# Designed miniproteins, single chains, continued (4): the designs that were tried, part 28

Each design is a single chain, and the fold is of that chain. pLDDT is the mean over its residues in the fold that is shown.

## One batch from the design tools (miniprotein)

Design m12940
Fold by ESMFold2-Fast:
Structure m12940 (fold): chain A 112 residues (1-112)
Amino acid sequence: SELESLFTLIDELTDLTKDPKMGEELKKLARKSPEEALKKFRDYVNKIKNNMSPEAKKNFLKKIKKIYKKMRVSQEKIDSLSDEEIEKEINLILDQLLALVEAIVETILKLK
């Protein structure tokens, strides 16, 4: 279901940020108002982009390394990633998660 897909994306983001309370708040809001959940999710993504915790950055780096390994990127390239390249990849992941949440919310609203 679209709502279950939305919950999966919320959990994916909040697991990376180590913010289970935000995950629960977003899921509760999504059950009542998918549009308000999207707004809060967007605000949260913007907050993360501006004020990422060291724990969140470490989790994003682990995710980036796993993606690169699946894409058959060499270990030498993975080990040589600059802070700038890591930041660009984190922003890409956040933008992709937001785009998927926007698409799912639009779908939920069209099915009402």
Scores: mean pLDDT 87

Design m12941
Fold by ESMFold2-Fast:
Structure m12941 (fold): chain A 81 residues (1-81)
Amino acid sequence: ASFTPLSAEQQPLLDYLVKASNAIINAIPGVATTFREKAKTPEFKAQLQELAQTMIANGYKTVKELEADPQLRAKLIAVLD
């Protein structure tokens, strides 16, 4: 990849976190425009990359394991704040 890539194993986890974050933003009533604009920034993507690396370091290997994490929504909301 031409940009700072994650490893091939890490990329699906990051893609899932991006999609899950966008789904949360769209599902929250009264979400400020600021949250949607922040989600488009390189800084937000960098924070999601860091979250993905942290989760992998804690033993997460697949998107299914992310979907099974009851704290995933709270972790994503914390990144948006």
Scores: mean pLDDT 71

Design m12942
Fold by ESMFold2-Fast:
Structure m12942 (fold): chain A 90 residues (1-90)
Amino acid sequence: SLEEALKQLSELRKEFIEEFNEIIENSLKNNASADELRDKLLEALEKYNKKVEEIISKMTPEDQKIMEGMRKEEMDRFNESIENLVNKLK
């Protein structure tokens, strides 16, 4: 159902944000380079994106269209956040 799919997406987003923050904290603690931080954050984001795509693919075509728009905006925001973080380390 849509309700179950939205719940799964919410849980995935929460887990992703926790992983994203842990990567940042561990990278700062270990004096990782800007490039190493970017690579790890982009890898985590791509894994999250693939899991989101799998859930959306099981929705109706109408719900997929709406969710795909929101997903694109969220992905764009996370990519911008990663670049802003990396640029501060340069």
Scores: mean pLDDT 85

Design m12943
Fold by ESMFold2-Fast:
Structure m12943 (fold): chain A 71 residues (1-71)
Amino acid sequence: STTELLEEFDKLVKEMEELAEQIKDPQLKNNVLTIVNRLREAVDANPDDTGLIESLIRSLKDLIREVKKEM
């Protein structure tokens, strides 16, 4: 369901934003928030594209993993 994917995406966005507040490097924090905003805009522009939303969820999970390595 696209609705379930959108809810998962929103949950991951919230988790990433909460993690970003813990980033001490302001450049890294700003870069992460910029990427998150771009992913959000892509979902908002294509809310019925299930395949795209699944891809963006994977990208966001990868971003969370990489940010945790840099902290």
Scores: mean pLDDT 85

Design m12944
Fold by ESMFold2-Fast:
Structure m12944 (fold): chain A 72 residues (1-72)
Amino acid sequence: MKEVIEALKELERLIEEAKKVSEEAYRKFTEAKRILLYIGLNSDTLSTEELKRLYEEAKRLYEEGRRILEEA
């Protein structure tokens, strides 16, 4: 739980920075944040397989966004 809250705060900061640097990175981080929020709200109803797929998707979006920021 604490790790998810910390990740959400980091994503908020990255989203603010991405707005000034790259629109594509902004979109990637915003999607990753949406997925993490969905996991947080629905963790009790999601299956282990669904949780893994959602985390994998959020990680991919986060990595893509970071790559775009580093390239910019």
Scores: mean pLDDT 79

Design m12945
Fold by ESMFold2-Fast:
Structure m12945 (fold): chain A 63 residues (1-63)
Amino acid sequence: MVGDVYRVTHDIKATTPDMLTLKKGDIVRVIRVGPDPWIEVENEKGERGRIPKMALVDSLEKV
């Protein structure tokens, strides 16, 4: 989980300033996973933010 690299398979739009907007084809690395419904990821540009943990099962594909 933490340290794993994923390819975005479906667009993810930020609804808060702490969230990261991701587009299909983006590559992200998981930085943090907690007990809450969020994970922290980093994109290829070094930008970090939260996305829904549910994205791990429906919007992300492990590389």
Scores: mean pLDDT 80

Design m12946
Fold by ESMFold2-Fast:
Structure m12946 (fold): chain A 85 residues (1-85)
Amino acid sequence: MEYELLVKIEAPSEEKAEELAKEVERAVREAGGEVLGVKVIGNIVLIRARFETREQAEEAAKRIEELAKEMGAEVLSLEIREVEK
């Protein structure tokens, strides 16, 4: 079974949203995940990522929350769900 991480973040500006999107992609890869998609709509960042284990998804989520705090962004939603093959 695989795990998906779905995150929606509100950044303080469009420039910060684009910066955050790049850092989030790095955090996902460093946790051993695959980036399925990243969308930036104005100052909103939407992320979808896939992981082999729940622990990897939780590590990525923690890093993403830390990055959001450092950049003055607000995590609007964060979900980790188990996905069937």
Scores: mean pLDDT 84

Design m12947
Fold by ESMFold2-Fast:
Structure m12947 (fold): chain A 90 residues (1-90)
Amino acid sequence: LKEEADELEKLADALEKAITSMQRDVNAEIAQAEADLADPSKAEEGRRRLAGVQKRKATVDENTAAAQALIDGLRKKAEELRKKYEELVK
């Protein structure tokens, strides 16, 4: 019970880190493409790359929302298991 709750929290933390990393990476690519737009010699490549990254960001955002729901569920279940453990130990 306590070990199960700890495992669920670790899984939730791992998922949160994974989605945070994905968001950071896609946002960094957007920032780089926007920086390229400020350089006249790179502006056209920057526009093309930005369009592609924005499409990918939409997918990442959708997956992030789904992952957040799962993370919330895992943390809630961990809390319920901890309460049950406390009841058993008294």
Scores: mean pLDDT 81

Design m12948
Fold by ESMFold2-Fast:
Structure m12948 (fold): chain A 85 residues (1-85)
Amino acid sequence: SKEIEELKKRIDELMERGVELQYEAEKNNASQEVMDKIRQLQQMLGTIRDKLTYYSDDEDKIKEIKEMLEEAERLLKEVEEMLKK
């Protein structure tokens, strides 16, 4: 329960940040590479959310969700760094 609530919160926070990054990218006429990475991030977060909704009682699926969240967080940081330049 607590673990699932924390994972859901992380997904929600990353999704919100993805929306902010899309806005900044559009405002700054960011490269296609940046736009593609934001799209990839959003698709990844959607998949993670769906997995958490259907498989929250499956230990192996929770492990996959955590690994996907780490990958999403890495992609988010990469996009943030690209937008700072």
Scores: mean pLDDT 85

Design m12949
Fold by ESMFold2-Fast:
Structure m12949 (fold): chain A 69 residues (1-69)
Amino acid sequence: MTLEDIKEMAKEVIEQARKAIEEGDTDRARNYVNILRTIAYALIGLGDFESAKEVFEEVDRLQEEIDKL
């Protein structure tokens, strides 16, 4: 798995989390946010700290939206 593959996976998971939030599915949205955190740690493990930071910032935004549901 390349760094590019992991970044693409992050984008897909973010879209799925947003869709779950739009549908009001709090449990599914939280599950996708947890997957996204795992992706961020994988980016750290690969030395891409800048991309990991961006993913964690997106996690924080998504979590704020979930907390409003």
Scores: mean pLDDT 84

Design m12950
Fold by ESMFold2-Fast:
Structure m12950 (fold): chain A 80 residues (1-80)
Amino acid sequence: SMILPNPSSYADSALAAAAHVTGEPLSVLRDRVAKEIGEKDPSLLSSPYNSEIQNKAAEVAAKLAGVSVEEAMERGAELA
């Protein structure tokens, strides 16, 4: 689709849930997620609005929080 929801809002919701669960600042978690994505596929970091980076950010944030991706997304929506 040429018209997408704000991609950063989607990833930020999952990151906010992880921050709440881990007790870490959102900025610290963003850096950790970016590092892990960059170690797996550095080309994804060159396009931060790509849907693949949003999906990987949500997966990494969920892993850091020790929850499923779906649970992280639901908790992020509740916190928003």
Scores: mean pLDDT 61

Design m12951
Fold by ESMFold2-Fast:
Structure m12951 (fold): chain A 100 residues (1-100)
Amino acid sequence: SEEEKREQELAKRVLEEIERLRELVEAGKLTLEEIEAEAERVRAEIAALPEEDEELGVRAAALAVVLAELKAKEADEPELVAAAEKIPPILEEARKLAEK
């Protein structure tokens, strides 16, 4: 129950960060190259840490989803775009289940 509540709060934060990143991309304020560079930087920070960091984990997950969506669009692979777009609905369902 307490563990499920923490997982839900993390899922909610990931979803909110995905939405924020998508808005920046749509507005032309963030490019594929910039997202790829930031994802690599965050991943390197996580690998260098002696302990897990929830905030960096949330950022890494959100960046990975948005990066996957942009790379799929660049490669003209609609199946990969559709798969990436399913991740936020899955996180939202996890959030709803923990509210019960």
Scores: mean pLDDT 73

Design m12952
Fold by ESMFold2-Fast:
Structure m12952 (fold): chain A 118 residues (1-118)
Amino acid sequence: SAAAFEAALRQALLDTIEALKGKLKRVSVRGVLTPEQAEEIRKAAEKAGVKEIDVEPLTPEQRARWQAAVDAGELRAEFEGVVTPDRASLRARFYDADGRLLGEVEIESEEPAPPLPR
């Protein structure tokens, strides 16, 4: 269900932000969470010291399209990157049956300084 997906995504984001506390450069979440869930993620990212925070909740129109896509089994998701205990470089994009973008998630850790040339 849409509600189960939203709950799982919210929890995964909170867990990732906590696990990578102090290491995250950017957290961007657009068009996938309710206003209440979006505020929870923003607060978690702020507490974790994230430098770039871009969290926009679902509009009512986006929510209806999202729910319809999930309920119909038409939600398509594209994932790029990796999340580990020490690093995150993740982009996720969600589309409806018509290929229209519903929402996106991006999490990026700070890059380690390049090794000095010997």
Scores: mean pLDDT 78

Design m12953
Fold by ESMFold2-Fast:
Structure m12953 (fold): chain A 74 residues (1-74)
Amino acid sequence: MEKIKELEKEIVELRREFARAYQAGDYEKAITLLKKMIEKLNELKKLYPEHQEAIDSEIRILNTEIERLKKKLE
């Protein structure tokens, strides 16, 4: 239980850091933060297998955002 809440908190903190990096135009850092969020979501899937489909959907959205940000670096 507590480990799940801690992972959720870490993901929220990573989202906050992502927003700051994005607003600053630091797209390299923003991409790195999105990748860290995906890692935490994969950990959350191991603890919440009943929500695996929803978490996989979120990971797909984050991967799409990474590709969008990569285009901004061109």
Scores: mean pLDDT 84

Design m12954
Fold by ESMFold2-Fast:
Structure m12954 (fold): chain A 81 residues (1-81)
Amino acid sequence: MQTVVLVSGLSLDQARQLAKQLREQGYLAQIINGDETSVLIMGLSKEQAQQLAAQLRAQGYDAQVLQLKDIDLSGDDPISP
């Protein structure tokens, strides 16, 4: 399982600035530009993710810790609404 931190609710400029800052600190940060702009930080331990998310929330960002798991073909929802 891979632990990630997702920071959402960003403008594109804020996402670029944050991703650059995180990459300069040695994090794997990727900008996701879809319905809203977000920054995804990957390659973290669970402890690093929790610490980083807490730090980012203290700075006023909407940061969440997520765990990515392998897709279970028998457990997937057969239909997305």
Scores: mean pLDDT 74

Design m12955
Fold by ESMFold2-Fast:
Structure m12955 (fold): chain A 82 residues (1-82)
Amino acid sequence: SSSVQRLIDEALRLYGDLAASGALTPELVAEFERVMEELGVPRERVEAARAAGKPVADPEKARLELEITLGVLQLALAVERL
């Protein structure tokens, strides 16, 4: 759906920005990669997003926004499997 695709694009952007900011933890990387794989997002898109990332002034806010976005995407996956 268009709403799911916008959330995927936002998650990829936030992930890249957090990577550029040095703010990714191994746990967040593992969660992000798992959700992207479940959504069928190619690894090449994840790698491109990481390369395109820019440091953000507030990495903690970006992390919280990513965690919220991943939570919404996980709920969408659960609903589509019902």
Scores: mean pLDDT 87

Design m12956
Fold by ESMFold2-Fast:
Structure m12956 (fold): chain A 92 residues (1-92)
Amino acid sequence: PPLSEQEKKLLFADMTLIGVSAELWIEARRTGDPRIAALAEEVEALLKRWSKMSIDQLIKELERLRQRIRSLGTPLGQSLVEVIDAVIEDMK
């Protein structure tokens, strides 16, 4: 059967978070900032439990992640906040 619109949105969110995790790991290696490495680990942990969460739970976790990334105060942090905001809006 064809994918539902909701399944397509969840797939898009999953792929986008994989990209966010990759960007955070690249930046962590470049800067040596342990806060960035910790955020990359949080994204990976979220991805591992993604399939077991409701959409409401996913939105809440993404909102928490967004606030923590924003607290970095870096240009990368700002760009990743915008990406996560787009994922949250698409899932609503």
Scores: mean pLDDT 82

Design m12957
Fold by ESMFold2-Fast:
Structure m12957 (fold): chain A 67 residues (1-67)
Amino acid sequence: GAEALELARRALELAREGRREEALKQVSDAAHLNSIDPDAEANRLLHEATELLGEEGERAGVAGAVK
């Protein structure tokens, strides 16, 4: 529904900003709402946010390789 869509949009925005913890919370909340009232657009945005958060994880691993 509309709530899941709004949270999914916010999750993607936070993920783009590198605000990983806040993005993960919004992804979790949106996924929970989407499991109750499914929305195809919300599901698509959640997948995009999750993929972006995976990219941030890879970046953190590379950064950890420097002294």
Scores: mean pLDDT 72

Design m12958
Fold by ESMFold2-Fast:
Structure m12958 (fold): chain A 72 residues (1-72)
Amino acid sequence: MSIEEFLEEAQRQTKELQKMVNEAEELKKKAEESVDPKESMELLAKSQQLMQETKDLLAQSQQRLGAWVEEL
């Protein structure tokens, strides 16, 4: 894979992570606006799950980038 292809894939992954963060934030806002405590807790749980998955994916992406840089 070329350096350009690697960078394009990294950028696509970054956009995917941004989308997940935005979805988590929207769920959190809906939870805060919800009058139903059960719905609020479910939305908050989903938001926390997405945020954790986003952090895990970001860490994985940084590890791959570090490994690639070491080969330079």
Scores: mean pLDDT 77

Design m12959
Fold by ESMFold2-Fast:
Order: sequence, then structure tokens, then C-alpha cells
Structure m12959 (fold): chain A 86 residues (1-86)
Amino acid sequence: MKKALEEKAEEIAKIVAEEYGEEAGKELRERLTKLAELAAEDPELRKKLIETLRADIAFAEAHADELSEAEKKIAELAKKALKALE
């Protein structure tokens, strides 16, 4: 679980770094890695993270026509992260 989530965090952070700058990508990577670690150890946090990811994915799909290429790729990685949590 933790390793799969960390891998998705690295991929998402790389996309953010490419679009919004290296500093933004690094900060997001650190935040996502911490969340993955906490979610692996806390079942309630994992449940909340799953609900949040589902909501974010649904929102992104509803606004697909307005998303940038980077945002679409982030949504796809969020779907893969959700599968890793399940």
C-alpha cells in the first residue's frame, strides 16, 4: 500500500513541477508522501482519503472541457491512486 501510494505521489508531483514549478512539485510530493504514510497506518484516514479522491475525480470529469493537459493527467493519476488504496 504505502509504496504504491508513494509512487503515485512522485508521478503527480512531477507533473505539478512541470506545470507550476519545481518548488510547487516538491511541496506537493512531500504532502502526498506524508498522506500516503498516514493512510497506510490509519484506516479512518484511508477511508476519508478515498472519499476525497472520488470527489476530486468526479469534479475533474464534470469539468473536463476546462482542464489543462496537466490537470487531466493529474486526474488520471488520482484514479490510479484510488485503485491502490482499495
Scores: mean pLDDT 71

Design m12960
Fold by ESMFold2-Fast:
Structure m12960 (fold): chain A 95 residues (1-95)
Amino acid sequence: SEFDELSEKILKLLEEMGVPEDVLEYARKVFEALRKEIEKMSPEDRERYIETLKRMVKALELAKENPELKEQFLRDFRNTVRELAKKYGLPVPEE
């Protein structure tokens, strides 16, 4: 599925940017929960979500080549993971 393809690309880019293994494991669990929720979405909502993930991939590719953007992304990523964890009832990652 396009979601699986995009989530794999995101995880690979995060690993290449130096995200720690424990945070990557947590991100994998978040994507697994998101996959189940996406299956319940309307086609229109699913398309909007997929478009958001495509933009995230492009942002990560740009951030990987720019240290300032990389630091900002890693900060924003931690916040995003926490908010998604809260939304889906998953344990919140520790700082």
Scores: mean pLDDT 74

Design m12961
Fold by ESMFold2-Fast:
Structure m12961 (fold): chain A 98 residues (1-98)
Amino acid sequence: SMKELKRKAVVLTSATSIEASGSYASYMLAKKSKSKELREKFTKDAEENYRRAEELAKKSIELGKKIGKEMDPLIELARKNEELAKKYYELAKKLEKE
């Protein structure tokens, strides 16, 4: 049903927020880490957060487009969360290379 699709889109978008927060936490742990091995571990954690955010955002956007324009704010939030997760992964990668 359409209501089930709306609920699924909300759940998927909420999950992108969790992954964005996870990427930020992984970046902060990488930044605090004094060993290269720990920085590499937390950079991989941030990569996993970003990968999941990207997949969840794609699914949320596809469902939102099927439902209609009322879902545009949810689509935008999912995109923003994917971008945020990517940002923290890229920051963690820079720390690893230094």
Scores: mean pLDDT 89

Design m12962
Fold by ESMFold2-Fast:
Structure m12962 (fold): chain A 89 residues (1-89)
Amino acid sequence: MEAVKAYKEKMKEIEEELQKMAEKLEEKPDPEVLEKIYEKIKEILKEVLPLAEGVTKKVVELMLYYAETRDPAAAEAKADAFYAEYEAK
């Protein structure tokens, strides 16, 4: 029960952070703000990863990979591979 509660709290925190970040990027695209955003995302995702399971764990791993590489093409390729694996089941 406590693990599920912690997971829900962290997921809500991620959603709120991502929404605030999107708003900041729309108001003023700033490379320093973008760097802080990626660093914050990595920290939150690393905390959520041990609480996630199944498909959710793979989604969190994909998001963390994107935040670490900051390469949309590499992240897209990883997402495509995950999607193909999921459909095969």
Scores: mean pLDDT 68

Design m12963
Fold by ESMFold2-Fast:
Formats: structure tokens, sequence, C-alpha cells
Structure m12963 (fold): chain A 100 residues (1-100)
């Protein structure tokens, strides 16, 4: 079931974002880049599946909070910065579509 896979990935990304928010100082730029790319892919899948909208909103809010907490680490790497910018853009698009 494709929808169940997207729900599981949204839950996993929410958990990873919550860990990143609490333990931001322990993250490397490479780990941040990986988390951001994973979040972007998950949000793109959620945008194609309106039935996961409520869960996707929670994940987007959690990831936005994680990006704020990870800002010092993100600023250390061009790759992490670009990945975070794409993630924030995709999260904002998702929130606007869910709230419309």
Amino acid sequence: DKVEKVKKELEDVTGAAEIATKHASSFSPVEVESLMKRATDTFKAALENPEVAELAKKTAESVIQAVEALKPVIDESEEARRAAEETLKTAQELLEKVEA
C-alpha cells in the first residue's frame, strides 16, 4: 500500500526532526543534508497523496522547527544550506496546500 508507506515515512521523518531539534549540536553537516533530502522527498510524496495531509502538516511543522535548531550546523556547509532551503520551500508549499 503506497499510502501506508508515505504515512510511515512521515512518522519516521517527524521522529528524526524531533531528535534533531533536541540534539542539534550533535549533528554533522552531512547528517543534516541527509535528513533534509529525506524530508524533501517525503514532502513531495505527501503533496501527491492528499489523504495524508494532516500527518504531513505535523511533519512539516516538526521539520521547520528542526531547521531552526540546526541553523548553526547548516551554516557550516553549502550542501546543507541548499538542502535546508529546498526542504523549507517544499514544507511551506505543503502547509499552504493543506491549509487552503
Scores: mean pLDDT 86

Design m12964
Fold by ESMFold2-Fast:
Structure m12964 (fold): chain A 97 residues (1-97)
Amino acid sequence: APRTFFLPVGNDPELTREAGEELLPLLEPGDHLVVIDFGSTGEGRRVGEEVARRAEELGARTSLLSFPGLTLEDVFASPEARERLAEALAAARAAAA
């Protein structure tokens, strides 16, 4: 079955790049990469989009999700933020199947 992987994108483009370099070797054709943008400054988003393009070259499917006004810390602190994320991830997973 295709696996789903998540790449959070914040304001630290180097952290996003490092996570992407660790994630990309694990991807197999047909896997799904969900890039989650928590209101990045633009540089982080650009790196996330770059990782998504590289994942597509490996035969993976990609989804880009945006949560303007939420931070990654909000997801850990807020049940509301976690519910919104869970719903979006379920929809992205269903669309990729």
Scores: mean pLDDT 76

Design m12965
Fold by ESMFold2-Fast:
Structure m12965 (fold): chain A 76 residues (1-76)
Amino acid sequence: MIDHLAEAGARLERVFDTVEDAHRAAQIAAGVPGTVSVRVVPDPDDPSKYVLTVGFEDEAALEAARRALEADPPLP
């Protein structure tokens, strides 16, 4: 489902070639304190791709999530 929080303080959007990568990124982002929404949907312009949209309470939470995504955290 597509939904818009007008302002979640900050927003991150990324496109992935696989649903597995998109879901992994979503799990990482959901684990960050200050994350208020996480969504993964097929890209309407290219259904072979997936769009991750994450909303945060503030820019500090977005920066923490961005660093976590770059660091490729371990999966349980």
Scores: mean pLDDT 72

Design m12966
Fold by ESMFold2-Fast:
Structure m12966 (fold): chain A 86 residues (1-86)
Amino acid sequence: RRDEVRELVREAVDAARAGDTKKLEETLKRLAEVAGISVDVVRGIYDNVLRPLMQQVHMGLITEDQAVDTVADHLVEVSELINDLK
């Protein structure tokens, strides 16, 4: 699960960098399916966590791998929290 989430976060970064909005939307939907959370939650994490981290990568403050790992860990934690709510 974690490795699949990390790969999809990397695909989302690549799609965003390329300006491929269709590929980005498809990747966010796949992330939602793999994590077992809503696409709206995934989009919120993309906009509020990944986007600012990618700006820090562009500024040379952190590595792309650090940004991807941070977002993947957040998605896994959110997935676990939501799936434990019964």
Scores: mean pLDDT 78

Design m12967
Fold by ESMFold2-Fast:
Structure m12967 (fold): chain A 91 residues (1-91)
Amino acid sequence: MTIEELARQLVEGLQALGVKPDDIIKAADRAIEELESGKITRLPSGGTTDPLEFAYRTLVTLIRSLRAQGWTDEEIKELLEAIKKEAEKVK
């Protein structure tokens, strides 16, 4: 699976759960910023009905899973940038 194919599937999955493309883009921007600053160390606690917060938590869970699989932060950033591009195509 290519990074572009994975990004498209993630955007489609989030849209199917009611997340708008603009919220996916904002969540990805926040995830990139926190990845670059080394702040992705723990998940936010509690439940949420906010689509942006849900998308952000989904991306943080994904980042942690990819790190466990041996992905570098640079490769993860490339995926997050691809997620932003795919979300922009569908808005």
Scores: mean pLDDT 78

Design m12968
Fold by ESMFold2-Fast:
Structure m12968 (fold): chain A 94 residues (1-94)
Amino acid sequence: DENEKLLKEIRKLLLEQGADEDLVDSIKEQILKLLKKADEETKKRVIEQLKRIKKRLKEGEDPQLALRLMAAILSALENDFDIDEVVESTEKIL
């Protein structure tokens, strides 16, 4: 599962940067749970956003900003909102 693999890689990067493990694991678990019910297009949009988050973390992005973007993905999945619109709106106010 590409989403599970990306979330594991992002988790490792966040923890290496000092992010709260319980918070990271909570967000990861909730995203994975909601993705089981998501359609293929939604899963693809999440993969693309997770790839962007991973790239930014490798380039030295603040782990708090990365966690807020992951929380935006979770919120979009929970509320059946467009993934890209919610993430882009969140990024503009960070």
Scores: mean pLDDT 84

Design m12969
Fold by ESMFold2-Fast:
Structure m12969 (fold): chain A 67 residues (1-67)
Amino acid sequence: MREELLKKARELILESSSYSVLAIGYAAKSVTGSPEEGEKSRKLLDEYLKKSNELDAKAQELLAQAK
């Protein structure tokens, strides 16, 4: 149903935004602290960015189906 797709898309967009905020935090940490902590933070940045992008892509697919 269209309304169900719109609700799920909104939930995924909110979740994607949460991961984007976490990624920004790790981006800041990647340039501070020890070299080892910087590398760890960069890996977490990449992981959270990937999750955010995957959730956003799924949300956009649901929005397209709702039209």
Scores: mean pLDDT 81

Design m12970
Fold by ESMFold2-Fast:
Structure m12970 (fold): chain A 69 residues (1-69)
Amino acid sequence: SPEEEGRRVLGEALELAARESPAVRAFLATDDGVLRANGVVEELGRREPVEDSPEARRRYARLLIERLT
């Protein structure tokens, strides 16, 4: 489904964010950080259509870094 595909793409973007940002990686090492990151991913997936491309994943990763740090 489009919702499942969107969740996969945003999950991959979160992995990219953790690879690029030590601060995001440290944040995700905490229970609170995981809950907040999942909340942001869910919010992004609900509010706008998720684009499935390598370029979109890099843009989403940047947004996740900005919102989590």
Scores: mean pLDDT 80

Design m12971
Fold by ESMFold2-Fast:
Structure m12971 (fold): chain A 102 residues (1-102)
Amino acid sequence: RERRAEMARLVAEMLRELAAEEPDPATKAIGLAQAEALEKGAELLREGRVDEARANTAPGTREEAELKLGTESPDVLLKEADELLELGIRPEIVEEIRRLAE
């Protein structure tokens, strides 16, 4: 539980950095909001408040899938981290996420 919550928090940190590089203000705002929702969901998961973490995301969104499926398996969060790594986003965080998946 705590490891999955920390993995989600680290993915959110990578998403925040990706959003910071976005030159369009509207797209940047959307990216930052998605990162914030995942961070909040990760905090709720760490506290064991799984239903509230799920309610913190919009149904059918990537953030919902990352929180919901990430609590069942590290695979969803690892996949997102690998996708962000391909974009050059903070490779050192991916190593930490992989360690937490153990």
Scores: mean pLDDT 69

Design m12972
Fold by ESMFold2-Fast:
Structure m12972 (fold): chain A 77 residues (1-77)
Amino acid sequence: SMFNILDTNGNGYISQAEMNAVAVKLGLTGEVPMESPRSRYTRSDPAAVAEIRRLFDRNGNGTVSSAEINAVRATIS
């Protein structure tokens, strides 16, 4: 899932630093606006899910496809 791709430490949480590190690998530096800085994101946090979906939405069409998820995984894995 998208959460597992962003959880680079495998600790069950996504930190702001992990999100930023992934954004840099995707070439999205400065384009990943986080409305509120968060120390940790969980799988069940709706705001975290929204930010994760935005990061993976490469087409900007509001929908994340399996192809987009696979493209991101290939870039950062």
Scores: mean pLDDT 61

Design m12973
Fold by ESMFold2-Fast:
Structure m12973 (fold): chain A 85 residues (1-85)
Amino acid sequence: SSIDEFVANLNKPLEEIAKLMEQKKYQEAVDVAKKALADLNALIAALQAASGVPFQNTPLGQLLQQMKEQLNKALKEAEEKLKKA
């Protein structure tokens, strides 16, 4: 379904970050995470503006919030590894 394709596309940055972390490319992992977070925050803002309802309480809003939390965690892990490199 189009929703399954959308969800798969949301997971692509996390998969790329994991690959970069395995390759010890920590700066590139940080850059990917920051871009993905900026893109996700822009998407959330656009959807909230379009919906006219408390978007955070919808299943899609909850999914996007969980993705944001996962990206923030990945960013912190990449930044920590970069400082130790």
Scores: mean pLDDT 82

